# Designed miniproteins, single chains, part 25

Each design is a single chain, and the fold is of that chain. pLDDT is the mean over its residues in the fold that is shown.

## One batch from the design tools (miniprotein)

Design m848
Fold by ESMFold2-Fast:
Structure m848 (fold): chain A 99 residues (1-99)
Amino acid sequence: SMDHEKAKELFEKTYPDFKIDEELAEEIYEEVRAGVSEAEVAKKYGLSKSTVNKAVFYYLVYKEKAPVELLDPSKSGIELAIEFEIELALERMREAIEK
């Protein structure tokens, strides 16, 4: 979709030349989703906190296909993941109310 193309463009503009293995990005995202701290994730994978946040942002864009409206580049990747998960929960609740 056009939103996915805009999200990719935003990521590439914000973090030019950032490269990460997709499986590693997924593992990092799942650790964050499970409530593991940024510092513990960084330590576990031998990465900086900055790289952890970039990996989370990458996963939101390329795997989750998060809408560009939820991807404020001034926010950390972890903050973006929290906002994305909240919006998914709200959408599910709206669907449950509307049948």
Scores: mean pLDDT 84

Design m849
Fold by ESMFold2-Fast:
Structure m849 (fold): chain A 84 residues (1-84)
Amino acid sequence: MKYSEEEVEQALKTILAWYGSPSASRLAIVTEALEKLVEAVKQDPSIRPLVIKVLETVLKEPARDAADVEIHARIREAIEELKK
């Protein structure tokens, strides 16, 4: 399955919007968006630099609780997978 530019932008916006949310669902929602972005980059490697740049921007935000720490760990894992 191929992802559109709109789907990639929506996944990135989802990560940015839900990161820092007080919602208990934020870890699950961000994880799903990360999995979608990793698959999108595998299908279109030309978007890899932009996706990595946005994810690294999220990692610059301070981790405020255990869910943020887990989100940062998931983002780091995604970046490493994208660099393969």
Scores: mean pLDDT 74

Design m850
Fold by ESMFold2-Fast:
Structure m850 (fold): chain A 92 residues (1-92)
Amino acid sequence: ALSDEEVRALLAALRELFDSIDKNGDGVITKEELAEALKELGPNATEEQINSAIDAFLEHYDKNNDGKITWEELVAAWAEEEGVEEQVNALL
């Protein structure tokens, strides 16, 4: 489906997004950091909409249900969804 060049570009974009959300630079996205990022993307979003989006995002990416998303969890879930797991492993 995706070329190695496209996978690299998408990984770079995903890393930039992750780093923009990870305000404390600890390599983990918390519910609080995600809520702030969602407010920046949709400043007119209601608290209910933000909470629903956080819950959906954590359900999809937070495989261990700790309320936090690591870079590894985000990349693994994204690569599985896109079918590029082998390409991602070669590029990381």
Scores: mean pLDDT 73

Design m851
Fold by ESMFold2-Fast:
Structure m851 (fold): chain A 87 residues (1-87)
Amino acid sequence: TKIAIKDEKGKLLATIEVPFELKEAPTAKAPISEEKQTLTWIAIAKDGKAVAITVDVDVKNKTLTDSAGKVHEADLKIGQTLTFSLA
């Protein structure tokens, strides 16, 4: 499953891939309040179990790191709200 991460203006910052097949993935918003922060998005897998999808945010280096350790460059700043949705 591919997940799109966007800013408050709808600009695409990164697309991450998770090894889960998702049944339900409601759009979630998470504010960046610190230079290094882990953001968590809760989705429902096909078996009905809740799964946590995590992204490590590094504002100083402008990177998002997904749960597989893949690093994505993104235009990040403190005070920005990130939106997580299915791609």
Scores: mean pLDDT 79

Design m852
Fold by ESMFold2-Fast:
Structure m852 (fold): chain A 66 residues (1-66)
Amino acid sequence: DTALVQARGALEAARIALKRGDYETAIKYFELALSYADQIPDPAERERLKAEVEKLIEEAKSKLGL
């Protein structure tokens, strides 16, 4: 599934940004991962990935004091 591959790629880019302390860039990549996740045909895979990404977005926002 191309959408799953793209979502995982964006998620990996976001994790790299988090390790660098670039929380704003990480959030943008997480939002991109959510966009690709919405295109995943399997509802179970889609919802699991979206839940993981949403949790990481909240963690990144917390680091920014948002």
Scores: mean pLDDT 83

Design m853
Fold by ESMFold2-Fast:
Structure m853 (fold): chain A 96 residues (1-96)
Amino acid sequence: AEELREKALKALEEGNIEEALELARKALELAKKGNVEDFGHAARVAARLGVVLGKSNPEVQELLRELIEEARKSEEYRKALEEALAEGLRLQRELE
């Protein structure tokens, strides 16, 4: 899933939001197969999408809802989500 993460982050950097959203959904599907590292990558992409599009964006809200649902199943997933959201908040402050 590292390749999907890198592609999604590059798409966001280039302003290709549609591609970034598609790649984030693909990363989340891989994360559902039980890899905490893939979940962390999906969570980081979703957090950056939340910074760029705003957390009120319906596609971002759907991704975050699915990530929260998966995080409820494991403490490791919950920590990965919390770390990704904290990184997103830090990046938002740096962009001000």
Scores: mean pLDDT 73

Design m854
Fold by ESMFold2-Fast:
Structure m854 (fold): chain A 119 residues (1-119)
Amino acid sequence: MSPEVAEFQGLAAEGARYLAENTSKAGREAAQHLVREVGEASEAFDKGDYKKAAEHVYRGGRLAAELLKDENPEMAEAVYEGAKRSAELFEKGDPVAAGRALYESMRKAAEIAKKIKEK
């Protein structure tokens, strides 16, 4: 694994952990699905298949958003848009920026969840 792909996995794992710690069961399930697809994306990228890597990231985000939409549409939108941006960056060959996009989107979804619990 390249250092850049390792950083992508680390950022995605940190974001998923933050989402899981600050959300419901749906958020924990969404985080688990995203981490699995991130693993598949990393393997595809290391093999030079940037399009397949991007497809895995996009699929992970779409599945995570579907799990979150019934709890809160804004959380679902944050995860989906972040995964879409991450997939675009991965296809361009920038896994570090792709990882940051995923991290920021999962953190944003977690912050939305925290605000809902305080109301």
Scores: mean pLDDT 81

Design m855
Fold by ESMFold2-Fast:
Structure m855 (fold): chain A 60 residues (1-60)
Amino acid sequence: SSEVEAQARKVAVRAAQLLQDRNIGNPSDQQIEDAVDEVAKELGASKEARERALEMLRSV
């Protein structure tokens, strides 16, 4: 649980940075999903961490 949360936060932060680096100020749900998938693959994140990162970025 705590390990999943830590990895999810790392994925979410890097995905947000990736979108910002690509000058995507108002990302669509698909762009968020694509960024999270790309970062999760690079970091070797679990499916649970990936899903949690998506929840964190889509909250609101």
Scores: mean pLDDT 83

Design m856
Fold by ESMFold2-Fast:
Structure m856 (fold): chain A 68 residues (1-68)
Amino acid sequence: SAEAEIEALLSRLPPGMAVVLRWALEELSKISDVEKVRAAAEDFAKTLPPEAAAIWEEILDILERQLE
């Protein structure tokens, strides 16, 4: 499932970073406007170090495939 794939990706991050990404995903799930979700996700990516940004990008790819 997408949730299992996302949790597996988050497990590669330091615990503090994983908590921040989980919080961001929960906040994004409250937004119904697809353009606003994308803008918020891009804005969040800019605040992350490269390794966390790579994991975030993979999570966004999984979520984009789920919206098909």
Scores: mean pLDDT 79

Design m857
Fold by ESMFold2-Fast:
Structure m857 (fold): chain A 71 residues (1-71)
Amino acid sequence: SMDLKKLEEMAKELGVDLSGLSIPEAMNALIEALGQQAKAQGLTSDEQLQELNERVLEIGDLAVKILKEQQ
């Protein structure tokens, strides 16, 4: 699945190992890693917060699409 490949690429970018995780567990791990990355970078602007929000929504959208495809 292209959606699964996108989720795997995001995991690689964030340094998250998705092996052995369910899709909901993978989603939670990616969102946590994204939050840790944002803290490390020191968010200072509304633009940076909007970008973070868009990435969280993308992770959620991909997870929902994968779960629907697996049913």
Scores: mean pLDDT 79

Design m858
Fold by ESMFold2-Fast:
Structure m858 (fold): chain A 63 residues (1-63)
Amino acid sequence: MVYKSYSKAEIANLLSLAGIVVDEVKDDTLIVTDPQQFEKTVKLLEENKIRYKVLDDKIEIFY
């Protein structure tokens, strides 16, 4: 499979290690209001082969 499965805790740790600030976490969705932090978050998810979907200003993660 081209995508890897991560737990919510593992993804939170990856974001923290990359210095990414997330405004809120709701269920499977990350809310990132800063455009630069949003871009960094998307890049981190792509580089780690995490499956995600962008919904307006929200990022839905498939764990």
Scores: mean pLDDT 76

Design m859
Fold by ESMFold2-Fast:
Structure m859 (fold): chain A 76 residues (1-76)
Amino acid sequence: EENAKKITELFRLAAEYVKNKDYEKMREKAKELGLEKIFELMDRIVEASRDPSVTPEQLRKLIEEYEKELEEAVKK
């Protein structure tokens, strides 16, 4: 239950990051929620999606890491 709330809050922070691009504020909130690593992976995915030199394989690997961290966060 608490982990589900943290994940929901992380998605809300992701929406704010995309809208406002306030990386430091989003990172601080993610750290308070114990989801800093998940936020950093999400941030890397956003950055990679904007970089035309990033291959589909590299982006897929980042998404897989993000999914794994989400599963671990839900388990805790």
Scores: mean pLDDT 68

Design m860
Fold by ESMFold2-Fast:
Structure m860 (fold): chain A 88 residues (1-88)
Amino acid sequence: MKPLTHEERIDVLIEKLKEEIGASDEEIQKLRDYLNAGNVEEAAELLKRLFQKAGKKVEEKDGIITFPLKLPKLMNEEQKKRFELFLS
């Protein structure tokens, strides 16, 4: 019922990454640091590396990176938009 904070949205992303790609606590902490700093480019490069280590293909065409990450079924439209903003 209450809207998620910025930190709670990052937590949802992190839990999903742990479930989908088995990211370590150290890798998760680096991702948190980049996202909290607004360093989207470094966050995207770290995500690309984590997906590649998990054997998942990351597509890159004309400078656009597409992550094979399934959005949680319980995310509302506002949460989805903010989640995608962190990956863009």
Scores: mean pLDDT 62

Design m861
Fold by ESMFold2-Fast:
Structure m861 (fold): chain A 85 residues (1-85)
Amino acid sequence: KKEEEERKYLEELEKKTRELAEKTGDKSLTPEDVIVIETQEELKKLLAEHEKRGTKPTQLTADALRIIGDSIDEILRLREIKKKK
């Protein structure tokens, strides 16, 4: 069960890494870099939504920290999956 989920996750992440490397021309791009870039895009969307809705700054900060925390957890999970090989 978990091994199948980990395999699908790695395949999806490798595909995203290849697509982004081709798009940017940066062949040194790693899966961890993809997670960072996706996090930056998510934070940009959060800022745009805040600007549109006029949410309180404390709520924006809380949401941003959650996104950052989730991305750190994803990178750590990726490292653990690679370590199991």
Scores: mean pLDDT 77

Design m862
Fold by ESMFold2-Fast:
Structure m862 (fold): chain A 60 residues (1-60)
Amino acid sequence: MLEERLNYAKELLETTDAGLETIAKEAGFDSVDDFVRRFTERFGVPPYVYRDRAKKEKAS
């Protein structure tokens, strides 16, 4: 269940421009802080870093 929520959040970070608060809520996390911590533990980078990497790939 947690991994499914993190994978959904990852998809939202890649496919939408929604804010981290909105993504955390949509993916079923209790807070942005909990979401950031769990995402970082799973993917090795915070959600905002993950999105920035995706944006850099599109910009160049």
Scores: mean pLDDT 77

Design m863
Fold by ESMFold2-Fast:
Structure m863 (fold): chain A 62 residues (1-62)
Amino acid sequence: KPIVSPLTGKVFDTPEAAREEVRKYIISISDEEITEPLSDDEAFDLYVKQSVKELLERVAAS
């Protein structure tokens, strides 16, 4: 089953694609590169948590 981004609605066929999205997202918010690789589970969990946090912040800002 494809992974769907809760923030952008993008569809990812693999956890590796989600991992790349997480890395790009963290770079965009922290203004620095992630040099250490993340496991598939860690990348997906972090991506979900960050997406939920961003969504909640956007709702609160409304």
Scores: mean pLDDT 60

Design m864
Fold by ESMFold2-Fast:
Structure m864 (fold): chain A 58 residues (1-58)
Amino acid sequence: SEEEAARERLRGLLRKIREARKNKDYDQTQKLVEELDRLIAEHGVTPEQLAALRAELA
């Protein structure tokens, strides 16, 4: 489904953000966070849904 495809894209971005933060690559982290924010707005993702996705990746 489109929702599942969007969720997979969000998971991928969250993984990349975690990796960039571990490497202290703040420029890359900022760009990835901006992309994440756009996808969140585009798909109407709530803070609760985002927190659940982050927990899934822990």
Scores: mean pLDDT 80

Design m865
Fold by ESMFold2-Fast:
Structure m865 (fold): chain A 89 residues (1-89)
Amino acid sequence: MKEKARELIEKARKALEDGNYEEALHYGSQALKYADEAGDIETLREVSGVFAEVADRAEKDGNLDLAIEATLLIIQAAVSIVDLERRKA
């Protein structure tokens, strides 16, 4: 599943470069799901970075609804990371 999450992150980054924030969040949320299922904390941190960039750009463009969606996905990634780290302790 790590390869699938990686492919989705690359698609999310491509969509972000193209200014397609909705598509970037779609691919990013799928990558988040696969990374969480795989216990891949490094990939969860990377996809969180993509969401942070979407949130920043959406806010600057005045699209507060997308900025909020991206921020909620950052929180979901953070919860997944904390839960995975606690399970390994």
Scores: mean pLDDT 83

Design m866
Fold by ESMFold2-Fast:
Formats: C-alpha cells, sequence, structure tokens
Structure m866 (fold): chain A 55 residues (1-55)
C-alpha cells in the first residue's frame, strides 16, 4: 500500500518549490512534510512507516 499523501500549493522559501507534499500521521491525523515526519519518527523512536497512514 502507498502512504496517504496530498500536495498543497505553498512556496518553499528554501527550495523555491511551488508545492509541498504532505503525509498523514495515522494516529493523530495531522499532516507533515517528509522532513517533519522523519523528525517526528526519530522523536518517537519508531520507523517512519509506523507513523504514516496507508492508502
Amino acid sequence: MKPVEKVVNKKDPITGKDKITLYKDKESGAWFDKGGLERWAKLEGRPLEDLVELE
């Protein structure tokens, strides 16, 4: 199964990208970008795939 993702129209000030891909946390339902999700996984001491909601 693939992670649940969505694209939002938000300019990244560092990379200049016009869109950001967000992934859904399966426990809280909150949306994180990839970097945010990786930091959250590290803080929780769990693998990334355990935090992401799957399609």
Scores: mean pLDDT 69

Design m867
Fold by ESMFold2-Fast:
Structure m867 (fold): chain A 60 residues (1-60)
Amino acid sequence: EKEEKLKKIEEAVKQAAIDLNNQGNPSPSPQEIIDKAMEILGDEASREEVREALDRVRGK
């Protein structure tokens, strides 16, 4: 389901930010978050979908 996939991507983006923070990066760049989220999601989402989810999570 499309909505279920979007929620999973948003969770991966949030988890990526947490993981980067735990690695000593309290202010990760958008590119770092996207790369980390792609590692978490694997083949579940495209880089474009992750970028859109990041923009959504940032609240615009």
Scores: mean pLDDT 77

Design m868
Fold by ESMFold2-Fast:
Structure m868 (fold): chain A 92 residues (1-92)
Amino acid sequence: ELERARRLYEILRRAYETYPEFRRLMEETAEEIERWFAENNPPLEEQVEKVAEALRELARRAEELGLPREVADALREIAEAMLEKLKKALEE
């Protein structure tokens, strides 16, 4: 649902703008993912799985920073949605 995606995006956008430590973690995570993709040239399935794993780790670190539970929950919800869409794309 588009409204769900907008809600999750707004939660993360506000956190990115509000919390410098979270912004740094997001940027570091993005750079690490980009480096891993460049070095391994992974197929789409592995790319999606790697991003989902990184989002879950980012959620854990957001909790350690004392950010609102909503931020960690949004990151996990996005990771689950990505994995679910991958599953559906692989269905016959």
Scores: mean pLDDT 81

Design m869
Fold by ESMFold2-Fast:
Structure m869 (fold): chain A 98 residues (1-98)
Amino acid sequence: MSSSDTIELVAETPKGKQHLASYSPTGAFGMVIDGEWRAFISSKGGTLYAESIKGRWTVSKNLEKNELYIDLSNLKPEDSAIYYRVVGDERSEGEEIK
């Protein structure tokens, strides 16, 4: 069974990339605030953003190191309670590989 975890990141003064060390076999990662999806990055680094954060946040991956990076720009006070959720696959959790 796949498991997901929610990670709270307390935002500080925005200075570009913030490293969020997360590992997944597929490398997919989702970000949520108040249970609502805001941003997603696929195993190949393709990204999707909610309108509220487009142009403010950027996610990227280092595929060689299995690391995730979040670049937070123009942070607002409400962003101090940002929550991130790791997802197993961009398609679905529990996908069978043969």
Scores: mean pLDDT 52

Design m870
Fold by ESMFold2-Fast:
Structure m870 (fold): chain A 82 residues (1-82)
Amino acid sequence: SELEDAKYLIENGQAAYDEALKEETHPGILLQAELVKALSKLSAEEVIEIIKKMDEWAKANPNASVEEIRAYYEKVIEEIKK
């Protein structure tokens, strides 16, 4: 399921991002669209690693703000792309 979900995000990330921007919606939804767009540029293996790290971090930080989630996600992507 994780591999199938990662492939879906890679294949549909750009379209999902463009659609979310159209709606001028809650900042959290825009953040999700940005994250999906970033994931669409990565391999399935890299996406799975990011999802696992984000899941672990979210469990440790249940009250994290949108800005904190974004900062951590950008850090994880940067580490993987080095």
Scores: mean pLDDT 65

Design m871
Fold by ESMFold2-Fast:
Structure m871 (fold): chain A 58 residues (1-58)
Amino acid sequence: SLAEEFAARYDPADLAARFAFAGERAERLTGGKPGDEANGEALDRTFRELLNELAHVR
């Protein structure tokens, strides 16, 4: 899962790591840069998915 991939690379409590992970994922999905509309939508989606998964994984 997304949360498992995140936890394998980062401490789940590290907020900066969460943003970095979401940004990396959004870039892979859209190929866009930070600030692009498509990248922003993918970033929001990925971050929301990560937060939802982390709510169920401790």
Scores: mean pLDDT 62

Design m872
Fold by ESMFold2-Fast:
Structure m872 (fold): chain A 83 residues (1-83)
Amino acid sequence: PLLEFILHLSRFDLAISRGDKEAAQEHLDKAIEILTKLAGPKFRELIIKDLENYLKNVVPKLPPEKAAFAKEQIERLIKALES
């Protein structure tokens, strides 16, 4: 589960670098699905905290175009996990 999540995030980043927003959204959607189905409530809280740290520490260091899109997608992932 975690490895599949990481692979989809890697493909998400690759799609962003290629300007392929459709592929990027597809891979992030799969990452969201993996986490929401396989991570129980306790694990969701831990992942949400890690994603909040990603928004604070990683996203600001990305190129502006990647930062804006990554922020929107990670916020969407956090919202899905909070459900």
Scores: mean pLDDT 74

Design m873
Fold by ESMFold2-Fast:
Structure m873 (fold): chain A 62 residues (1-62)
Amino acid sequence: SNEQLKANLEQELKKLPLTQSAIDFALNEFDAFLADPKGVTPEVFAAKLINYYQLNPDVFSP
């Protein structure tokens, strides 16, 4: 389910050196995707978000 996928996304993001603000932003991006899906599955979009934040962990650091 999308709720389980979002929970799994949150748990994976919490394993990364991210601020809570970055995690909240990523979860909001996932919610926005679910409201208007664009060409990929929710599972693929979640994987892309995890990959982005693995490569850009400091995106919200001061």
Scores: mean pLDDT 78

Design m874
Fold by ESMFold2-Fast:
Structure m874 (fold): chain A 70 residues (1-70)
Amino acid sequence: GDETKIAVARAHARATFGVELSDEEALAFYEEYEKSLSPERKKILRDIAEKLRKIGDEIQAEIDKKRAAA
């Protein structure tokens, strides 16, 4: 899904360049970056993106749980 690509590209651009990307810019940045990677590196990038997404979901669940308990 494009959501994961956009999220990863935005996080990378923010951390590396201090820049906020639009959805279109983030997708273009991700596609360009992925073109420069070997097949092994592309797989690692996808695995990292999926792990970051799961961590984000877990953080949100804990925030929601704490708000419900307050």
Scores: mean pLDDT 72

Design m875
Fold by ESMFold2-Fast:
Structure m875 (fold): chain A 61 residues (1-61)
Amino acid sequence: SVEEKLEEAAKELRELGKRLGVPESIVQQLIKELKEHAKTEEEVEKMLKAAKRMMEALAAA
């Protein structure tokens, strides 16, 4: 379900954020964006990939 995909995605973003040292506030904002805008499982996957790339880019800066 979309809700199960959202919870899985939120967990992945929190775990990645801890590994990369991304501020909790940024991780929470990305999770909020995902929950507000993703309406299908495909949209969850697409937005999760974009959020992961953003977090990796922030960590590399």
Scores: mean pLDDT 84

Design m876
Fold by ESMFold2-Fast:
Structure m876 (fold): chain A 81 residues (1-81)
Amino acid sequence: SDAFIEALLKAIEDALQATFEENKAKLSEEQAKQLEERIKKAVAGFREFALANPEFVARLDHAALIAHIREDTLAEIEELQ
C-alpha cells in the first residue's frame, strides 16, 4: 500500500536527516545546503521508484537499505571534507 511506502520513505528521510545533523558542523554552509538539496532529490527519486515498484520495495530488508543509504551519505560527506 502507499501508506507502507510513505512510512519507509519517512524512515529513510529521518535517518538521512539524523546523519546530516550529526555531521553538519564538518561542512561549510554551502556544502550543507548542497547536500540537503541532494538528500531531498534522492528521497523524491526513491518515492517515484517505490510507487512504481511496490512489491520489490516491500521485499527489501529495510534496516539494510537504511544502513546502506546512511553509508553512502557519510562517504559523500567525507569526500566534501
Scores: mean pLDDT 79

Design m877
Fold by ESMFold2-Fast:
Structure m877 (fold): chain A 62 residues (1-62)
Amino acid sequence: SMKEYQEAIDKFVQAVKDRDSEKAYEYFQKAVEIAGDKEAVEKDIFDRLYAEVQAEAEAARA
């Protein structure tokens, strides 16, 4: 379902923030299983991680 997909993406992003590569990989695989479209999952992940990197870069300049 869409809810399970969003939960998998949210948990993936949190695992990346926690520097937990094993959990990040687990949630990436879960998101791909739910969506059935690896490219769509990769785009969603890229968009969210890009936003996080931009936020961290801005915080580092403050």
Scores: mean pLDDT 82

Design m878
Fold by ESMFold2-Fast:
Structure m878 (fold): chain A 89 residues (1-89)
Amino acid sequence: MEELKRLWAEAMAVLAANPDILAALRARLAALRARWEANPPATLEEEVAAALEVIDLLAEALAAAGAAELAERLRAALTEQLAREVAEL
């Protein structure tokens, strides 16, 4: 858990230092949210797929900001956390 918190804090710092990338990420997340509002995830598999899309967008933004290693580490940590949460359902 502490490693995920650390990776998240580092990711937020990288994005905050790159406001154009952060703005682009926010726009892409807003578009994704609008798509989900029009066609809501109806199954657990669709909800998991939606969560993975958010993780991918965040990782892409970090890689674009020059933090490719951080992007892969955060993607792995978030995907593992998602898998654990799904297993508890």
Scores: mean pLDDT 83

Design m879
Fold by ESMFold2-Fast:
Structure m879 (fold): chain A 87 residues (1-87)
Amino acid sequence: MMEKVKELADELAEKYNEELRKILASKSPEKEQKLKELEEEIKRLLEEFERLVKLAREEGAEGEAAAIQLLRDIFEEKVKKAKEELE
């Protein structure tokens, strides 16, 4: 089960990293606006995962909380690494 969580995190991170590369390669005058929109979307996703972890823990669903936390942590790390490699 946890391996599927890692695969999902990898797929989600790859989606955002591909969009990031596409925006950075663009010569569009909207490049900076699109970057800000992508960063805000990523931030909202991380906040949603954090809220779900807290909710699962409040309901005593420790296994679900651990799975969501792992998804969040892998996603955040992969997105940060891609951004650092492109800067």
Scores: mean pLDDT 79

Design m880
Fold by ESMFold2-Fast:
Structure m880 (fold): chain A 61 residues (1-61)
Amino acid sequence: TLTVPDVEPPGASWETADRMIDAAVAEGLITPEEAEWIRKNSSSAREAVQALTDAIHRRAA
């Protein structure tokens, strides 16, 4: 097991991002189409979370 405290959260981040995206769709904060676009166009989990936040912001505005 490798212990690197200052490392980007790779796999766990995608699980978290997926849960957040799914919850946002379930709550009606974004559409399933937006969720699919985020997943396809995000190179990292962090980018996916950022895109999710942006999509929620656009829909709220």
Scores: mean pLDDT 71

Design m881
Fold by ESMFold2-Fast:
Structure m881 (fold): chain A 76 residues (1-76)
Amino acid sequence: EEEEILEETEKAIEKGFIVTPEDLRVQRMLEEGKPADELQEEAARRRKTWEEIGKKSPDGFEKAKEVLREKIEEMK
């Protein structure tokens, strides 16, 4: 489950998309019909991840991919 989300995120980054595991979790939660309060909680986690990416990658695309890969490794 979690491992699958991390792998999908890594694959998307390799294709040139900037996405987080939290983005994919929210998508899965929407498909499963999870309640809004659970979605809001995941959105808060997403904000934290994006804040960290912004802090470490003001230069943009390539650095953002590096930060995302590091975050994914931390989650494994």
Scores: mean pLDDT 71

Design m882
Fold by ESMFold2-Fast:
Structure m882 (fold): chain A 100 residues (1-100)
Amino acid sequence: SLDDLITLVLAAAIEAHIVYTEELSDEEKIELLNRAIELLERAKEGADPALQEKLDEAIRLLEEAIKYIEEGNLEKAREKTKEALRVLMEVASALERQRR
């Protein structure tokens, strides 16, 4: 349902936002970003092809963030997390407008 889709996207955005704003260990950051990816994979099951493409973009950005954390490049990890948040907030806003 649209409400389930919005809930999953917002939950993923919250996980990514915590990683972006909070002082966390690298292991905790990776766990939260993996949870965000799992939530977005579930969201894709209920999404049309155009929305699936945007969710795939967010997933790729989160996967890149994890890779940069593992490489010790926290600056690039932060940039990729911020880019993923931007995509997720655009998706969430578009879905909320469809509720009307």
Scores: mean pLDDT 88

Design m883
Fold by ESMFold2-Fast:
Structure m883 (fold): chain A 79 residues (1-79)
Amino acid sequence: AVEPLSDELIERESRAFVEAVKAGDLAAATAILQRFRAQGAPRARVLEQVRRYVRELFPEEEHERVLAQAETLLDAFAP
């Protein structure tokens, strides 16, 4: 059965978030984080998927910077 906030949904939305950050589309990135907040997505699970997609979609030199930005955005929109 597909549950709301299944791991697949968190994974898909986390990928979309990282892709939006890569594109510089902060409005799309913010909208995704607002949906995570509204749905009560656990920060730790979202961050795990975000780390995975940052490693996949960004060069290694940018991983620390992008992860720091993503964590800051998560803290602002998912307190």
Scores: mean pLDDT 78

Design m884
Fold by ESMFold2-Fast:
Structure m884 (fold): chain A 58 residues (1-58)
Amino acid sequence: SDKVLKAVASVAPDEWLPALLPLAERLPAEHHLQAMRAVRESQSVEQAVAALEALAGE
């Protein structure tokens, strides 16, 4: 979803974007706030990836 892509891009460090944007694209617009929180709460790109993959698995 473009809405999730923009939400993740607004909170993630630029160096995390190549890993996170493909995952964010697969998420429905309804998850944009959950995706933003997951990325902000993550201490590493690996943690952020795992959190977004968990949201995609719902």
Scores: mean pLDDT 82

